# Designs tried in a protein design run: designed miniproteins, single chains, continued (3). Part 53

Each design is a single chain, and the fold is of that chain. pLDDT is the mean over its residues in the fold that is shown.

## One batch from the design tools (miniprotein)

Design m9938
Fold by ESMFold2-Fast:
Structure m9938 (fold): chain A 62 residues (1-62)
Amino acid sequence: MAKIPEKARDIALDMLTERVKRKLAALGVEVPDELVRRITQEMLDKGVVDVDEIVARILAEL
């Protein structure tokens, strides 16, 4: 599979982190920003871009 450019990866990470944070807030769950960013980055590196899957992974770490 082709690697995404570094700049595009940074933009995608920031966008996914924002969407994940909004989903967690809608669920009434407070999670440290550093944990959200870390898990979102790990999931993005594995090719996972689904916000619900990333949220489920974060909830499993709590």
Scores: mean pLDDT 77

Design m9939
Fold by ESMFold2-Fast:
Formats: structure tokens, C-alpha cells, sequence
Structure m9939 (fold): chain A 67 residues (1-67)
């Protein structure tokens, strides 16, 4: 499920960002990479749309942690 892959990527990204706050762009790149890893482990291919969603979500997490 797309939501499950995004949740796992989000959890890993939050864990990293809580230890060391990073820029929004860096956080987006990290979440995109974590999504690709989770999809590969599940035997699925992440779509370009899903990868962009992960990048956007990673940026949102970094912004939330800054606030």
C-alpha cells in the first residue's frame, strides 16, 4: 500500500531529523531515498508521483520540527 510505504519512510526520516535538524531540501531527499528503500524491500516499484510525494512530505516534517 502506498500509505504504508510513506509511513515507514516518514518514521525513518523523523528519527533522523529529531537527532539532527536538517534543511527542508535535505529532508525531502532523505525521505525520497527511504521511500525507495521501503518499496524495494516490499518488492514494489515506487512511482515518480509517490517519490515526489515523499520528497514533499520530508520537507513538511523538517518545517514542522523547526516550528
Amino acid sequence: MHEELLKRAEERTRELLEKQPLSEDTAGAIMRQELIREARKAGETASEELKKEAERKGKEIARELKE
Scores: mean pLDDT 78

Design m9940
Fold by ESMFold2-Fast:
Structure m9940 (fold): chain A 72 residues (1-72)
Amino acid sequence: SLSGQARAYLAAGYNAADAGDWERAEEYFDKARELAEQSPEKDELLAEIDAVWDEVEKRRKDELEERLLKLK
């Protein structure tokens, strides 16, 4: 299903971000959104994708702040 594929790409994007592969994470999140927009569950899927992206962005920011503090 389109919703299943969107969630699979969402999970792949989260895993890529967890591994520090931000380029691949962004690619997977873009694919998840593309599939979600074609799904009958569009609103639910986009909300889920946004929630995961917020978590990913927070993690990236926290890592950047930690790195900058170590250079002080």
Scores: mean pLDDT 80

Design m9942
Fold by ESMFold2-Fast:
Structure m9942 (fold): chain A 55 residues (1-55)
Amino acid sequence: GKSPEQRKLLEEEVELSMELISLAVKVTTEGRTPELERRMEELSRRIEEIARELA
């Protein structure tokens, strides 16, 4: 089975992915801002890091 650390990383990945989707929806309704773009880039980088650790 997966380790407790791997389960925590999977949970974090799901939460970050949900936030990224919410921000993407906000961009379509409110337009792009530097703050939204920066946050989306931060989330994408963290998701990629987690995916590499889980591979």
Scores: mean pLDDT 81

Design m9943
Fold by ESMFold2-Fast:
Structure m9943 (fold): chain A 63 residues (1-63)
Amino acid sequence: MLTEEELENARRQLEELERRFEAGEATSVADAFRALAVSVDFYLAGDEEAAERARELALRIAR
């Protein structure tokens, strides 16, 4: 079970990745992997909506 601090950190990571992607900065395989890791964290926390959002971002970065 994720702590509240871990979940808050996952939200901050997703928001930052989204911002960087819109700026054309989040284009590396490492950024895509980070988005997938954040998606897993959200699934474990029961936040399916945030998990799907992070997964879709990972696919966009990887393309």
Scores: mean pLDDT 80

Design m9944
Fold by ESMFold2-Fast:
Structure m9944 (fold): chain A 69 residues (1-69)
Amino acid sequence: MYVRLVIEVPPDKIDEVKAKVEELGGRILREFPGTNFLEVLVPADKVDELKAFVESLGGQVLRDEPAEP
């Protein structure tokens, strides 16, 4: 099972979050150019790890919802 997340990330940390999503077996669904937001898809068992990583960088998870690949 996968989860779709909308994440707010500090502008200087966006590449680090993108790399972490791919490391966790997820992918970037959408970028919002000129904003601090990413829409990503990750395995459900990796959501808590991604949330902790994003929060450690000063970001936050705005939405999470069940999704298919």
Scores: mean pLDDT 79

Design m9945
Fold by ESMFold2-Fast:
Structure m9945 (fold): chain A 62 residues (1-62)
Amino acid sequence: SMEELRKLVLRLIALKLRKIGLELDLERETDPEEIERLKKEIEEIEEEIKEIEEEIKELEEK
C-alpha cells in the first residue's frame, strides 16, 4: 500500500541521516573504544538500510 511505502521511505531517510551523523562522529572520535562502537552502529544501520531498500523495491515492483 502507499501508506506502507511512505513509512518505509521515511524510515530509510531517517536511517541514512543517522548514518551520516555517525560517520561524522567517527571522523572526529579519537577514543579507540568509542571508534569501535561507532563502527558497529554504522554497520547495523547499513544492514537495516539494505533490508528496507529491498522491502521498498518489492512493494514498488509487486
Scores: mean pLDDT 85

Design m9946
Fold by ESMFold2-Fast:
Structure m9946 (fold): chain A 74 residues (1-74)
Amino acid sequence: SARVIALNYLAGAEEALKEGKYELAIKNAERAIELAPDDKEINARAYEIIGRAYEKMGKLEEAKKYFEKAEELK
């Protein structure tokens, strides 16, 4: 199912984030959103990962935007 594939992309995004592969983490998280656009849980987790990746890259304004998106879905 699309949801199972989206969860696999989220797992890949978390692994990429842990390895310092921040651009890959963002791309994998974005893929999860594309596959499950109406799933609030998947979108919240994906936005949190994207926010953390931008924060690690020093892109603080982008990071804030995605953390706010994640919080709105909780």
Scores: mean pLDDT 89

Design m9947
Fold by ESMFold2-Fast:
Structure m9947 (fold): chain A 94 residues (1-94)
Amino acid sequence: KAEELLKQGKEYFEKGDLDKAIELYEEAIRLAPNSKSAVEALHNLGKVYRKKGDLKEAAEYYRKALELAQQLGDTSLINEIVQNYAAVLKELGE
């Protein structure tokens, strides 16, 4: 169920409808908060907020995605999340 919302959120993100993407990602997390879909939704929320220029919000979502990915033992997304988190922190430090 959450996977369907994650997919729709990605489609709206690709179309540039950032507010709708946020809504759908938040719903995906609410339905399955301790899942791989939630990790991907949190990571994608970080990307959305970074694109909006809300770097502090982006950093918070990347941090949450990393924490959940580590708890679930999902190593496949950790490297990408770490790289995006580090990039946003660098932008905030400048």
Scores: mean pLDDT 85

Design m9948
Fold by ESMFold2-Fast:
Structure m9948 (fold): chain A 80 residues (1-80)
Amino acid sequence: SLAEALREALRAGDLERAEALWRELAERMRTLSPEERAAALKEALEAVLEALPAMPLSEEEKAAAEAALKEQIAALEEKI
């Protein structure tokens, strides 16, 4: 899946591939219903959250990103 590919790219530090996959997600979302868009974005954010421990960020940056991602995922679940 696109979310799985995004998680793998982020864990590998392949930012060019991660950016390409994010652009592909954004393009696919243009043709989706609001509910389908929320679901697709939630899956992508969950993939980022899973990759976060492997990313080259400080512990403070990881903690802040984790909190923000979890908040966004919870908000998207309310729309699905």
Scores: mean pLDDT 82

Design m9949
Fold by ESMFold2-Fast:
Structure m9949 (fold): chain A 93 residues (1-93)
Amino acid sequence: MSIEEVMEEIIARVEALAAAETDPRVKAVLAATAAALRDYLARKDFDGAMLVLRAMLRYAKAQGWEELAELLEEAIERLEKAGVKPVEPAPMV
């Protein structure tokens, strides 16, 4: 599976979760995350996509969304293997 295919699968899964979500705050976060990932994918900005994926992985684990967390971990690993460097936060000084 290509990186683009993995990204499309994760976006579709996040969009499906957003559609099924009953909590309006969680729904808004999922919808915004899917939109951000779609924009980064369209621009082929995989560094930006990696930052969003890692943030979403932390959120998914906090919410107990095990299936989505596993899918996100696989997507992150595939991006890393393709040469997308880890995004580190700038030093806060």
Scores: mean pLDDT 75

Design m9950
Fold by ESMFold2-Fast:
Structure m9950 (fold): chain A 68 residues (1-68)
Amino acid sequence: SVAERLEELAAELNKDPRFEAELVGERTLVITDHGGIPRLVGLALRLIGDHPDLEVRIEGDRLVVSGK
């Protein structure tokens, strides 16, 4: 399910100290990068390629990932 995939992504991202990933409800993952927007752009492109069924948005200094 989307919820299970977002939980797996959150767990993997939280292993990297550069990122903080938080689940908001069952269908939304919010990602913050202490290095700021340039690394979030790279991560967004990778997530779009790897998870075409997920919607990825850059909202200010955060990435928002949700089910389509």
Scores: mean pLDDT 78

Design m9951
Fold by ESMFold2-Fast:
Structure m9951 (fold): chain A 69 residues (1-69)
Amino acid sequence: LLEKVRNGIAWLKSNKDSPSYDALLQLLAREVAEALSTLPPEERERLRKEILELASDDPKLKAALEQAL
C-alpha cells in the first residue's frame, strides 16, 4: 500500500495540470480508504497519519486525501 501511495503522490505532484489529475486523485483516495477499512482501528489511524504526512508538502493534495479518508 505505502509504495503504491508514494508513487501515486509523486505522479500527482508532478502532473497537477493533467486532465487525469482529479480522476487519479479520486482513485488513489478510494484505494487508500478501502485498504484502511480492512485494518484494526489502531493500525488504521497510524497509517492514515503516515499517508497524510507523505502529502504534507502539497496542501491541496493533503486536503483532498484528508477529506476522502
Scores: mean pLDDT 77

Design m9952
Fold by ESMFold2-Fast:
Structure m9952 (fold): chain A 60 residues (1-60)
Amino acid sequence: AAARALRDRYGEEVEQLYKTDPEKAKELADEGARQLEAMGDHIGAVALRMYYLALQMEKE
């Protein structure tokens, strides 16, 4: 529950930040993924990193 809420919030923040500063969005995604890993949500951490990659590919 807590890990899912954290993942969803980081995903939204990364998406918003990506529009103005992709480098900071990547740092935020990496930070969120590290926090999810610390909480034992390995799958959520991978999903957040893949979400950032998907945003990057959509702009190509």
Scores: mean pLDDT 77

Design m9953
Fold by ESMFold2-Fast:
Structure m9953 (fold): chain A 85 residues (1-85)
Amino acid sequence: AAAQAQGDALVDALYEALKNGDIETAKEHLRQLLALADQHPELAREFLSRAIDAVNKAADESKDFDVQVAATLLGITLASYLASL
């Protein structure tokens, strides 16, 4: 319950940070989400999949080149972690 709520909040915060162009905050939320996934392997696939969807959505919706590049790189990082599970 607590880990699920934290993961949901971090995915939402990651999307909002990218939507607002706050790339550094988005990277920090990603680091926290990856740490949470390492601590809760049973939830890792769910969190990583939702985060991939969130960064792809941010990239698709944004007309900011820096956000598009950052979201793409974050998506690659997330996909790499998911593949390592």
Scores: mean pLDDT 85

Design m9954
Fold by ESMFold2-Fast:
Structure m9954 (fold): chain A 65 residues (1-65)
Amino acid sequence: VKEVAERMLEEARRLLEEGDVFGAEIQLSFAQMALAVLKIAGEEKEAEELEPRIRELRERLAAAE
């Protein structure tokens, strides 16, 4: 799950850099779902590592809209 979330975050970052705000939002949504799954599964360390990265991209996405 962490690997999938990291891949989605990387794709979201790439799409944002290309100016594809909509595509970045979709990938970020999937990454947020993966983060929720990690929290539910009790994988706190993985969740703590991903959460700030998701937050950073969410802030960048909001600023780009």
Scores: mean pLDDT 76

Design m9955
Fold by ESMFold2-Fast:
Structure m9955 (fold): chain A 74 residues (1-74)
Amino acid sequence: VEEARKLLEEGRKAYEEKDYDKAIELFEKAVKIAPDSQVAAEAYNLISLAYRKQGDMEKAKEWLQKSLDIAVKS
């Protein structure tokens, strides 16, 4: 959980630097370490936002739905 939160923080820094590809990669690693958790839900939401910034609205919607599904189950 702590390692996943650290990856989430690193991904947020990449997002702030507008390196959306790196942000997505770091958020995906956070999900892999802590699946079905609030960290995973936050990471999916941030992946959705990063895809939105890249103009991929369909992927953004898909990842947002994953975030909502995990938040309910956690």
Scores: mean pLDDT 78

Design m9957
Fold by ESMFold2-Fast:
Structure m9957 (fold): chain A 83 residues (1-83)
Amino acid sequence: MEEIERQIRKLEELGETEGARALRRAVRRMREAREAGDLFELEIATSMALMAASVTKRYGSEEAKEAAERIIEALVRLREEAL
C-alpha cells in the first residue's frame, strides 16, 4: 500500500492530476472495504484502481507510465494476497 501511495504522489508531481485523483479515490475505497471485511467491494475497488492505472499508463507521459506500471504491479500483488 505504501508503494502505491508513493507512486500516486509521483503522478501528482508529474501533473497527472486526473489519474492520481481516480487512483486516490479507488485506494480509499479499497481501505474502507478492507476495514469493513467486504471482499466484494475490495475486488471492485481494486479493479477500478487497476483501470485508472492502466489508462494513465496508456495516455500519460513516459515518467507517468513508469509510475503507473509500479502501481499495477503492487495492485496485482495485493489482489492475489487478498484471495
Scores: mean pLDDT 83

Design m9958
Fold by ESMFold2-Fast:
Structure m9958 (fold): chain A 55 residues (1-55)
Amino acid sequence: YSVSEAKQPLRTLALDLGFRPTDVPLVTPEKLKEIPSLPKERYDKVVKEYNDLLK
């Protein structure tokens, strides 16, 4: 199981939020948490999916 696959939910959310495609691979849960326009419920769901995929 690969870290690249686990990052797919983060990448999709980053693109939805208007990140540049070149910046998307560098997106982490911590960087997404810093976005004030991102609802907590959406953030928590994506981070949970990411963490579940890493296990």
Scores: mean pLDDT 68

Design m9959
Fold by ESMFold2-Fast:
Structure m9959 (fold): chain A 56 residues (1-56)
Amino acid sequence: SMAEKQKRLLRAIGRALRAIGREIDAELSGGPDKEAVIEEARKELEEALKEMKEIK
């Protein structure tokens, strides 16, 4: 349904935004796990963007 499709898209957008936020926070904090957090955030962003492209 259109409502289901819209909810899926909004969830993917939310995940992308959270991933971007996590990467920014990691860059600014410079903690010992910075590289691992950035890598995980980038993978999450890539997955969210891929899902958004597949939603038609």
Scores: mean pLDDT 83

Design m9960
Fold by ESMFold2-Fast:
Parts: structure tokens; C-alpha cells; sequence
Structure m9960 (fold): chain A 45 residues (1-45)
């Protein structure tokens, strides 16, 4: 579905943004990425 495609794209963008960010702690980056992963899992359900 389009929702799965969008959620997957959001996860990839989130990973890329977190990789480039220097202002966010490692713990916060992991939290943000985890949220995007959970969103993808919810949409795939």
C-alpha cells in the first residue's frame, strides 16, 4: 500500500538525517529512529 511505501521512505529519511545531525545525542537519535521503525511496523500490520 501507499502507506507502507511512505513509512519506509520516512524511516530511510530519518536514518539519513540522524546520521548527518551533530546536535542530537546518540540516545535521542536511537529513539527517533525507533519511532519511525514502529510506525512502519504498525502500517505493515
Amino acid sequence: SSDVEAARGQLELTKEIMEKSTDVSKEKKEEIIERAKKNLEDVES
Scores: mean pLDDT 80

Design m9961
Fold by ESMFold2-Fast:
Structure m9961 (fold): chain A 66 residues (1-66)
Amino acid sequence: SKIDELFEKYKDEDGKITREQFIELLMKEFGLSRLEALKVFRKYDTDGDGKLSKEEFKKAIEDIEK
């Protein structure tokens, strides 16, 4: 799906998306401002490691697509 394609495109070597890659993704693919993208990241970075897992990423994108 589109969500899986975006995750594969932006993930790092650890199989997660970093904060800066996530912000870039939201700005380029969804037209969000940097501040809006950062707010979404902070909401879904539940483990506090500065990265999003695939499941956290899916939930974040589903929230944006509303």
Scores: mean pLDDT 81

Design m9962
Fold by ESMFold2-Fast:
Structure m9962 (fold): chain A 81 residues (1-81)
Amino acid sequence: GPAKDKKEAILRAIGLALRAIGLILDAELYIKDEEKKEKVIEYAKKAIEYALKALKSEDLEEMNEYIKKAEEYLEKAEKLL
């Protein structure tokens, strides 16, 4: 479910950004198909973008919407693996 407070939202956003950075690294090291690699990196970069938007937000509801978008892009990247 959504984060209950701003502290939880901040920690979740940081965690999503770190997971997405790890996916970019794994894609560069292990994916040999250039088109697949490009798509994984594209989705992971979008996950980082939304995680950073969550961290910059002052409103818990807005933070949770950005966290949800970051999670959706991270899932899209992971489905390509």
Scores: mean pLDDT 90

Design m9963
Fold by ESMFold2-Fast:
Structure m9963 (fold): chain A 71 residues (1-71)
Amino acid sequence: MSAEELLKKAEELLDKGVEAYNQGRYDEAIKLFKEAYELYKKAIELDPNNTKAVRLAVAAGLLMIAAEIEK
């Protein structure tokens, strides 16, 4: 996958994770945030200067911690 394809897929997973979090499905949210984080890491590996991907990876990590605390 290209860096752009990885970023788009990661954003979709992040959105699904937020939806699961808002519905109280914290285990599902954690899983989705972890998948998004891994794709953001891959995108950063392909394009290390992509500041958006770095910020979104940090956001996904923080959302995983928030979901873990809430469950």
Scores: mean pLDDT 82

Design m9964
Fold by ESMFold2-Fast:
Structure m9964 (fold): chain A 58 residues (1-58)
Amino acid sequence: MTEEAREKAKKAALESGLASEKAIEYLDKAIESKNPEERLKYLEKAWKEMEELAEKKE
């Protein structure tokens, strides 16, 4: 189901080091938001956190 799929993806991303705790928080905010502007802002913040974490893997 959609909720279970999202929760599984968040946990996998956190455990695999693809996302930080902050990125997960921003993803939660984006998912909870029904406002397109608010959702976009949180997605951008989460994406930026994930990019910074990915740089450390290199």
Scores: mean pLDDT 71

Design m9965
Fold by ESMFold2-Fast:
Structure m9965 (fold): chain A 105 residues (1-105)
Amino acid sequence: MEYQVEPLTREEALERIRELVEKAKGKTVTYPDGTKITAEEAGRRAIELLKQLTDEEVNRVWQAADVAGRYAKEKGYSDEDIAAVELATMRAGAQALVERRKAAA
């Protein structure tokens, strides 16, 4: 899917995560491996991982999260559940990029 969102700086992405945490407050995020964490914990982990990424890598993670959020919205998810999905996608994408950099070093 060739969808382009406006690029974010790392700082702008960190602020977006804080907004998503507030929207998803009290929600539990379930990962594909069955791991369950709170939206607040998912946001905290995403922020920690994004601080290790470049602006380009942050934008890749943001684009993936935006696509996932749009898909959830089309499926009739609540704003809180959409925010939880975006947080889960950001954390997973940021983790994968950090691990890839460690494997390349």
Scores: mean pLDDT 75

Design m9966
Fold by ESMFold2-Fast:
Structure m9966 (fold): chain A 70 residues (1-70)
Amino acid sequence: SVEELLEEAERIFTPEQVELFRAYVKAADKQLSEEEVVELARAMIDAARQGKTLEEIAFLFDEKKAELLK
């Protein structure tokens, strides 16, 4: 669920990154289905665990959201 992903984000991100993650999830939820939002949030968390920078994660979010909107 989205709530479980938000809890996971709080364990791996800084407080600033968690707020940004929440904002991205809320924005995506207005345009995508719950399943697609979960997929997008999961991809962001996985990228962070792989050591990607905040800038790289933001780029990945925009790219993946565009892909899901097709």
Scores: mean pLDDT 77

Design m9967
Fold by ESMFold2-Fast:
Structure m9967 (fold): chain A 99 residues (1-99)
Amino acid sequence: SVGLDPDGILAALARMVAALIRLAKTTLDKEELRALVPGFVALLRKLEEQAREEGASAETLAALAEAYRAAAELARAAGDEETAEELERRARELEEEAA
C-alpha cells in the first residue's frame, strides 16, 4: 500500500515501464523511438536510485533489470547502439544482484 511498501511499488512501476517500452517499440517509427530513449533512460535511472535508497529487494532488482533490457531493445531499434550496450550491461549487473 501507499507509503507502507515502497519496494513493491517500485517493482510494479518498473514492470509497467518495461511493458510501455515494448508497446512503443511495436507501434512507433524509428524517429519517434529515438525521441523517447532519453526519457525512458532518465526514468529508469530515477527508479533505480530510489530503489537502492529504500534497500531494493531481489524482486525489485529483477523488475528493474527487465525494464533496462526493454530500454536497451528500444535504444537499439532507434539506432543508438552505445546507449543499448550500456543499458544491457546495467541489466546484467541488476540480474546478478537479484540472484
Scores: mean pLDDT 85

Design m9968
Fold by ESMFold2-Fast:
Structure m9968 (fold): chain A 91 residues (1-91)
Amino acid sequence: DAFEKAVEAVLKAARILIKNSDDVLAAIAAALRAIGYIIEAEQLLEKGKEEEAAKEIIKAAEDLLEAAKKFNLPEAIEAAKEAIKAAKEFL
């Protein structure tokens, strides 16, 4: 459940980034990187590496936060911060 909530928070942050960004292609690229981290996290979780999986989800959320800050998108910044909190609660 905690992992699912962290993944949902990251995906929500990615969607908010895309919705609010003037550079939609750059926002999509950031979202695709976040999906890559989520895939790696799920593979780590299947191997029983829960802490490593959490760290990959944190990387996804942090990448989205940096993208949101670069484009100065307050709603995306807050969503990415919430995703980082959710990922840390899974850890």
Scores: mean pLDDT 85

Design m9969
Fold by ESMFold2-Fast:
Structure m9969 (fold): chain A 80 residues (1-80)
Amino acid sequence: SPQEQILLQASDTYMRLVDLRNHAYGETDEKSREKLIKEMRELVKELRRLTEQITDENDREIFERMIKVFEKIIEELEKK
């Protein structure tokens, strides 16, 4: 179904964000870290776009919570 495709894309986008976060935490080069933060920002935008298309209230709430967590992670990474 279209909803199943959206949920799979949202899940994939979240997993990509987790991977980028792990890379950013280990990155000692400032320019490389800036690039990772930029990529994370773009994936958060994509996750938000996908989440807005989720019709199931419980699934939407879960992904909205994930977005808030990653917004805080990005903010903390930018402060270093």
Scores: mean pLDDT 88

Design m9970
Fold by ESMFold2-Fast:
Structure m9970 (fold): chain A 57 residues (1-57)
Amino acid sequence: SKEEFEEKLRKNIIELTTYKLVHDQGLPEEVAQQISEEEAKKFIERMKNPEEDPVGV
């Protein structure tokens, strides 16, 4: 379903973004996770509401 897809997408974004921030930018894992959670939330919100700021939907 749509909801299941969005939840899995959010988790994947958090995991991948955290990994990139830690290994590419050298951020502490806890900080990277916080940033990744915010990024995932914003990505999902914009995906649902592309009128304001489309992000590769």
Scores: mean pLDDT 76

Design m9971
Fold by ESMFold2-Fast:
Structure m9971 (fold): chain A 89 residues (1-89)
Amino acid sequence: MDKLIEEAKKRGEEIVRFAEKISPEAAQLARDAVDSILKAVEYEKRGDKSKAASYFTAAGVIAVAAQVEGHEEVGKRLADFIKEVSKKI
């Protein structure tokens, strides 16, 4: 699990850095979604599957918001990140 958390942090940082090159608004959405994904992983590590699912749902909503606001590549990267992490837990 610790390896998964470190890999998730690195992947999240890459997405945020990418979003920062697009706009401040995209960067904020990326930070909020990444924070929710990392909280989901932490709750899964603790065995709280309900809270983990809630945080993954929150991240998914933010990914959709990024796409709707015209930051489609940021939203896609966030959606892919959610799928990658949820598959490994």
Scores: mean pLDDT 84

Design m9972
Fold by ESMFold2-Fast:
Structure m9972 (fold): chain A 68 residues (1-68)
Amino acid sequence: SSVIDRLRDLYVLNLGLAAGYRAEAEELEKRRDEVDASKELRDRYENNKRLAEENEELAKKYRELIDS
């Protein structure tokens, strides 16, 4: 159905966004000393972590709706 197709599109979109934010956070984690010394990098790290988690949770909810 068009509803299920829309849910699949949203699932794929949110998975992709989560992966991108997660990759950025992981790169910043590798630069821990620089991140700890910089408010800008700490804010960027925390924002990427939060956005990854939010998009992962949204993808999970869309997947649950598709599988129901």
Scores: mean pLDDT 87

Design m9973
Fold by ESMFold2-Fast:
Structure m9973 (fold): chain A 58 residues (1-58)
Amino acid sequence: GVAALLAMAEIQRRRDAAGLSQRELAERAGVSQATVSNYESGLRVPSPETLARLRAAV
């Protein structure tokens, strides 16, 4: 939904501000780099649990 897309946009901005690559965020959050890329491009929507892990990783 829209809320998950907005949350991913926020996480992406925080990742960029922290100087983290998609790979580094993925390693910290315990997911694959392809998964992070798919979330940031909007091809996939993360679960609330995965969103929480991504937020904790930035």
Scores: mean pLDDT 84

Design m9974
Fold by ESMFold2-Fast:
Structure m9974 (fold): chain A 69 residues (1-69)
Amino acid sequence: MEEAAEALRKAGASEEQVKLVVEAVRAALAGDSRKAQELAAKAVSTASPEVQRAIEEVMRRTVEEMKAA
């Protein structure tokens, strides 16, 4: 989780965007795909292209990790 937050900050994400993505990752890990998508979409809607790319990478890695488990 800290790695994801740091990657987002490095890409220029606001603390609000970081919190939304962290909540989205938590929702995804809990099996709540709908909530995860809503939170991620909300973060993306206010994000620059650089931050959108970072959000997409974080969410993709989370989904791949869940599929491997």
Scores: mean pLDDT 78

Design m9975
Fold by ESMFold2-Fast:
Structure m9975 (fold): chain A 68 residues (1-68)
Amino acid sequence: GAAMREEVERTGRNGLKAAEISATAGRAAIHELEELRREAERQGDEETVRIAEEYIRKLKEKLAEKEA
């Protein structure tokens, strides 16, 4: 639902900002987004799952660039 989508988008945006300062914070954001993605899958909210996966992808890319 709309509340779950908003939570995913908020967590993703905040996670990307936090990852610029801390790799640990970026990894924590990925973990939270993966939990939200599983909950969205359980509810059948395919659009929210897709949005969560996109933020997880962006965070993983950002962390890989910082760890290179």
Scores: mean pLDDT 83

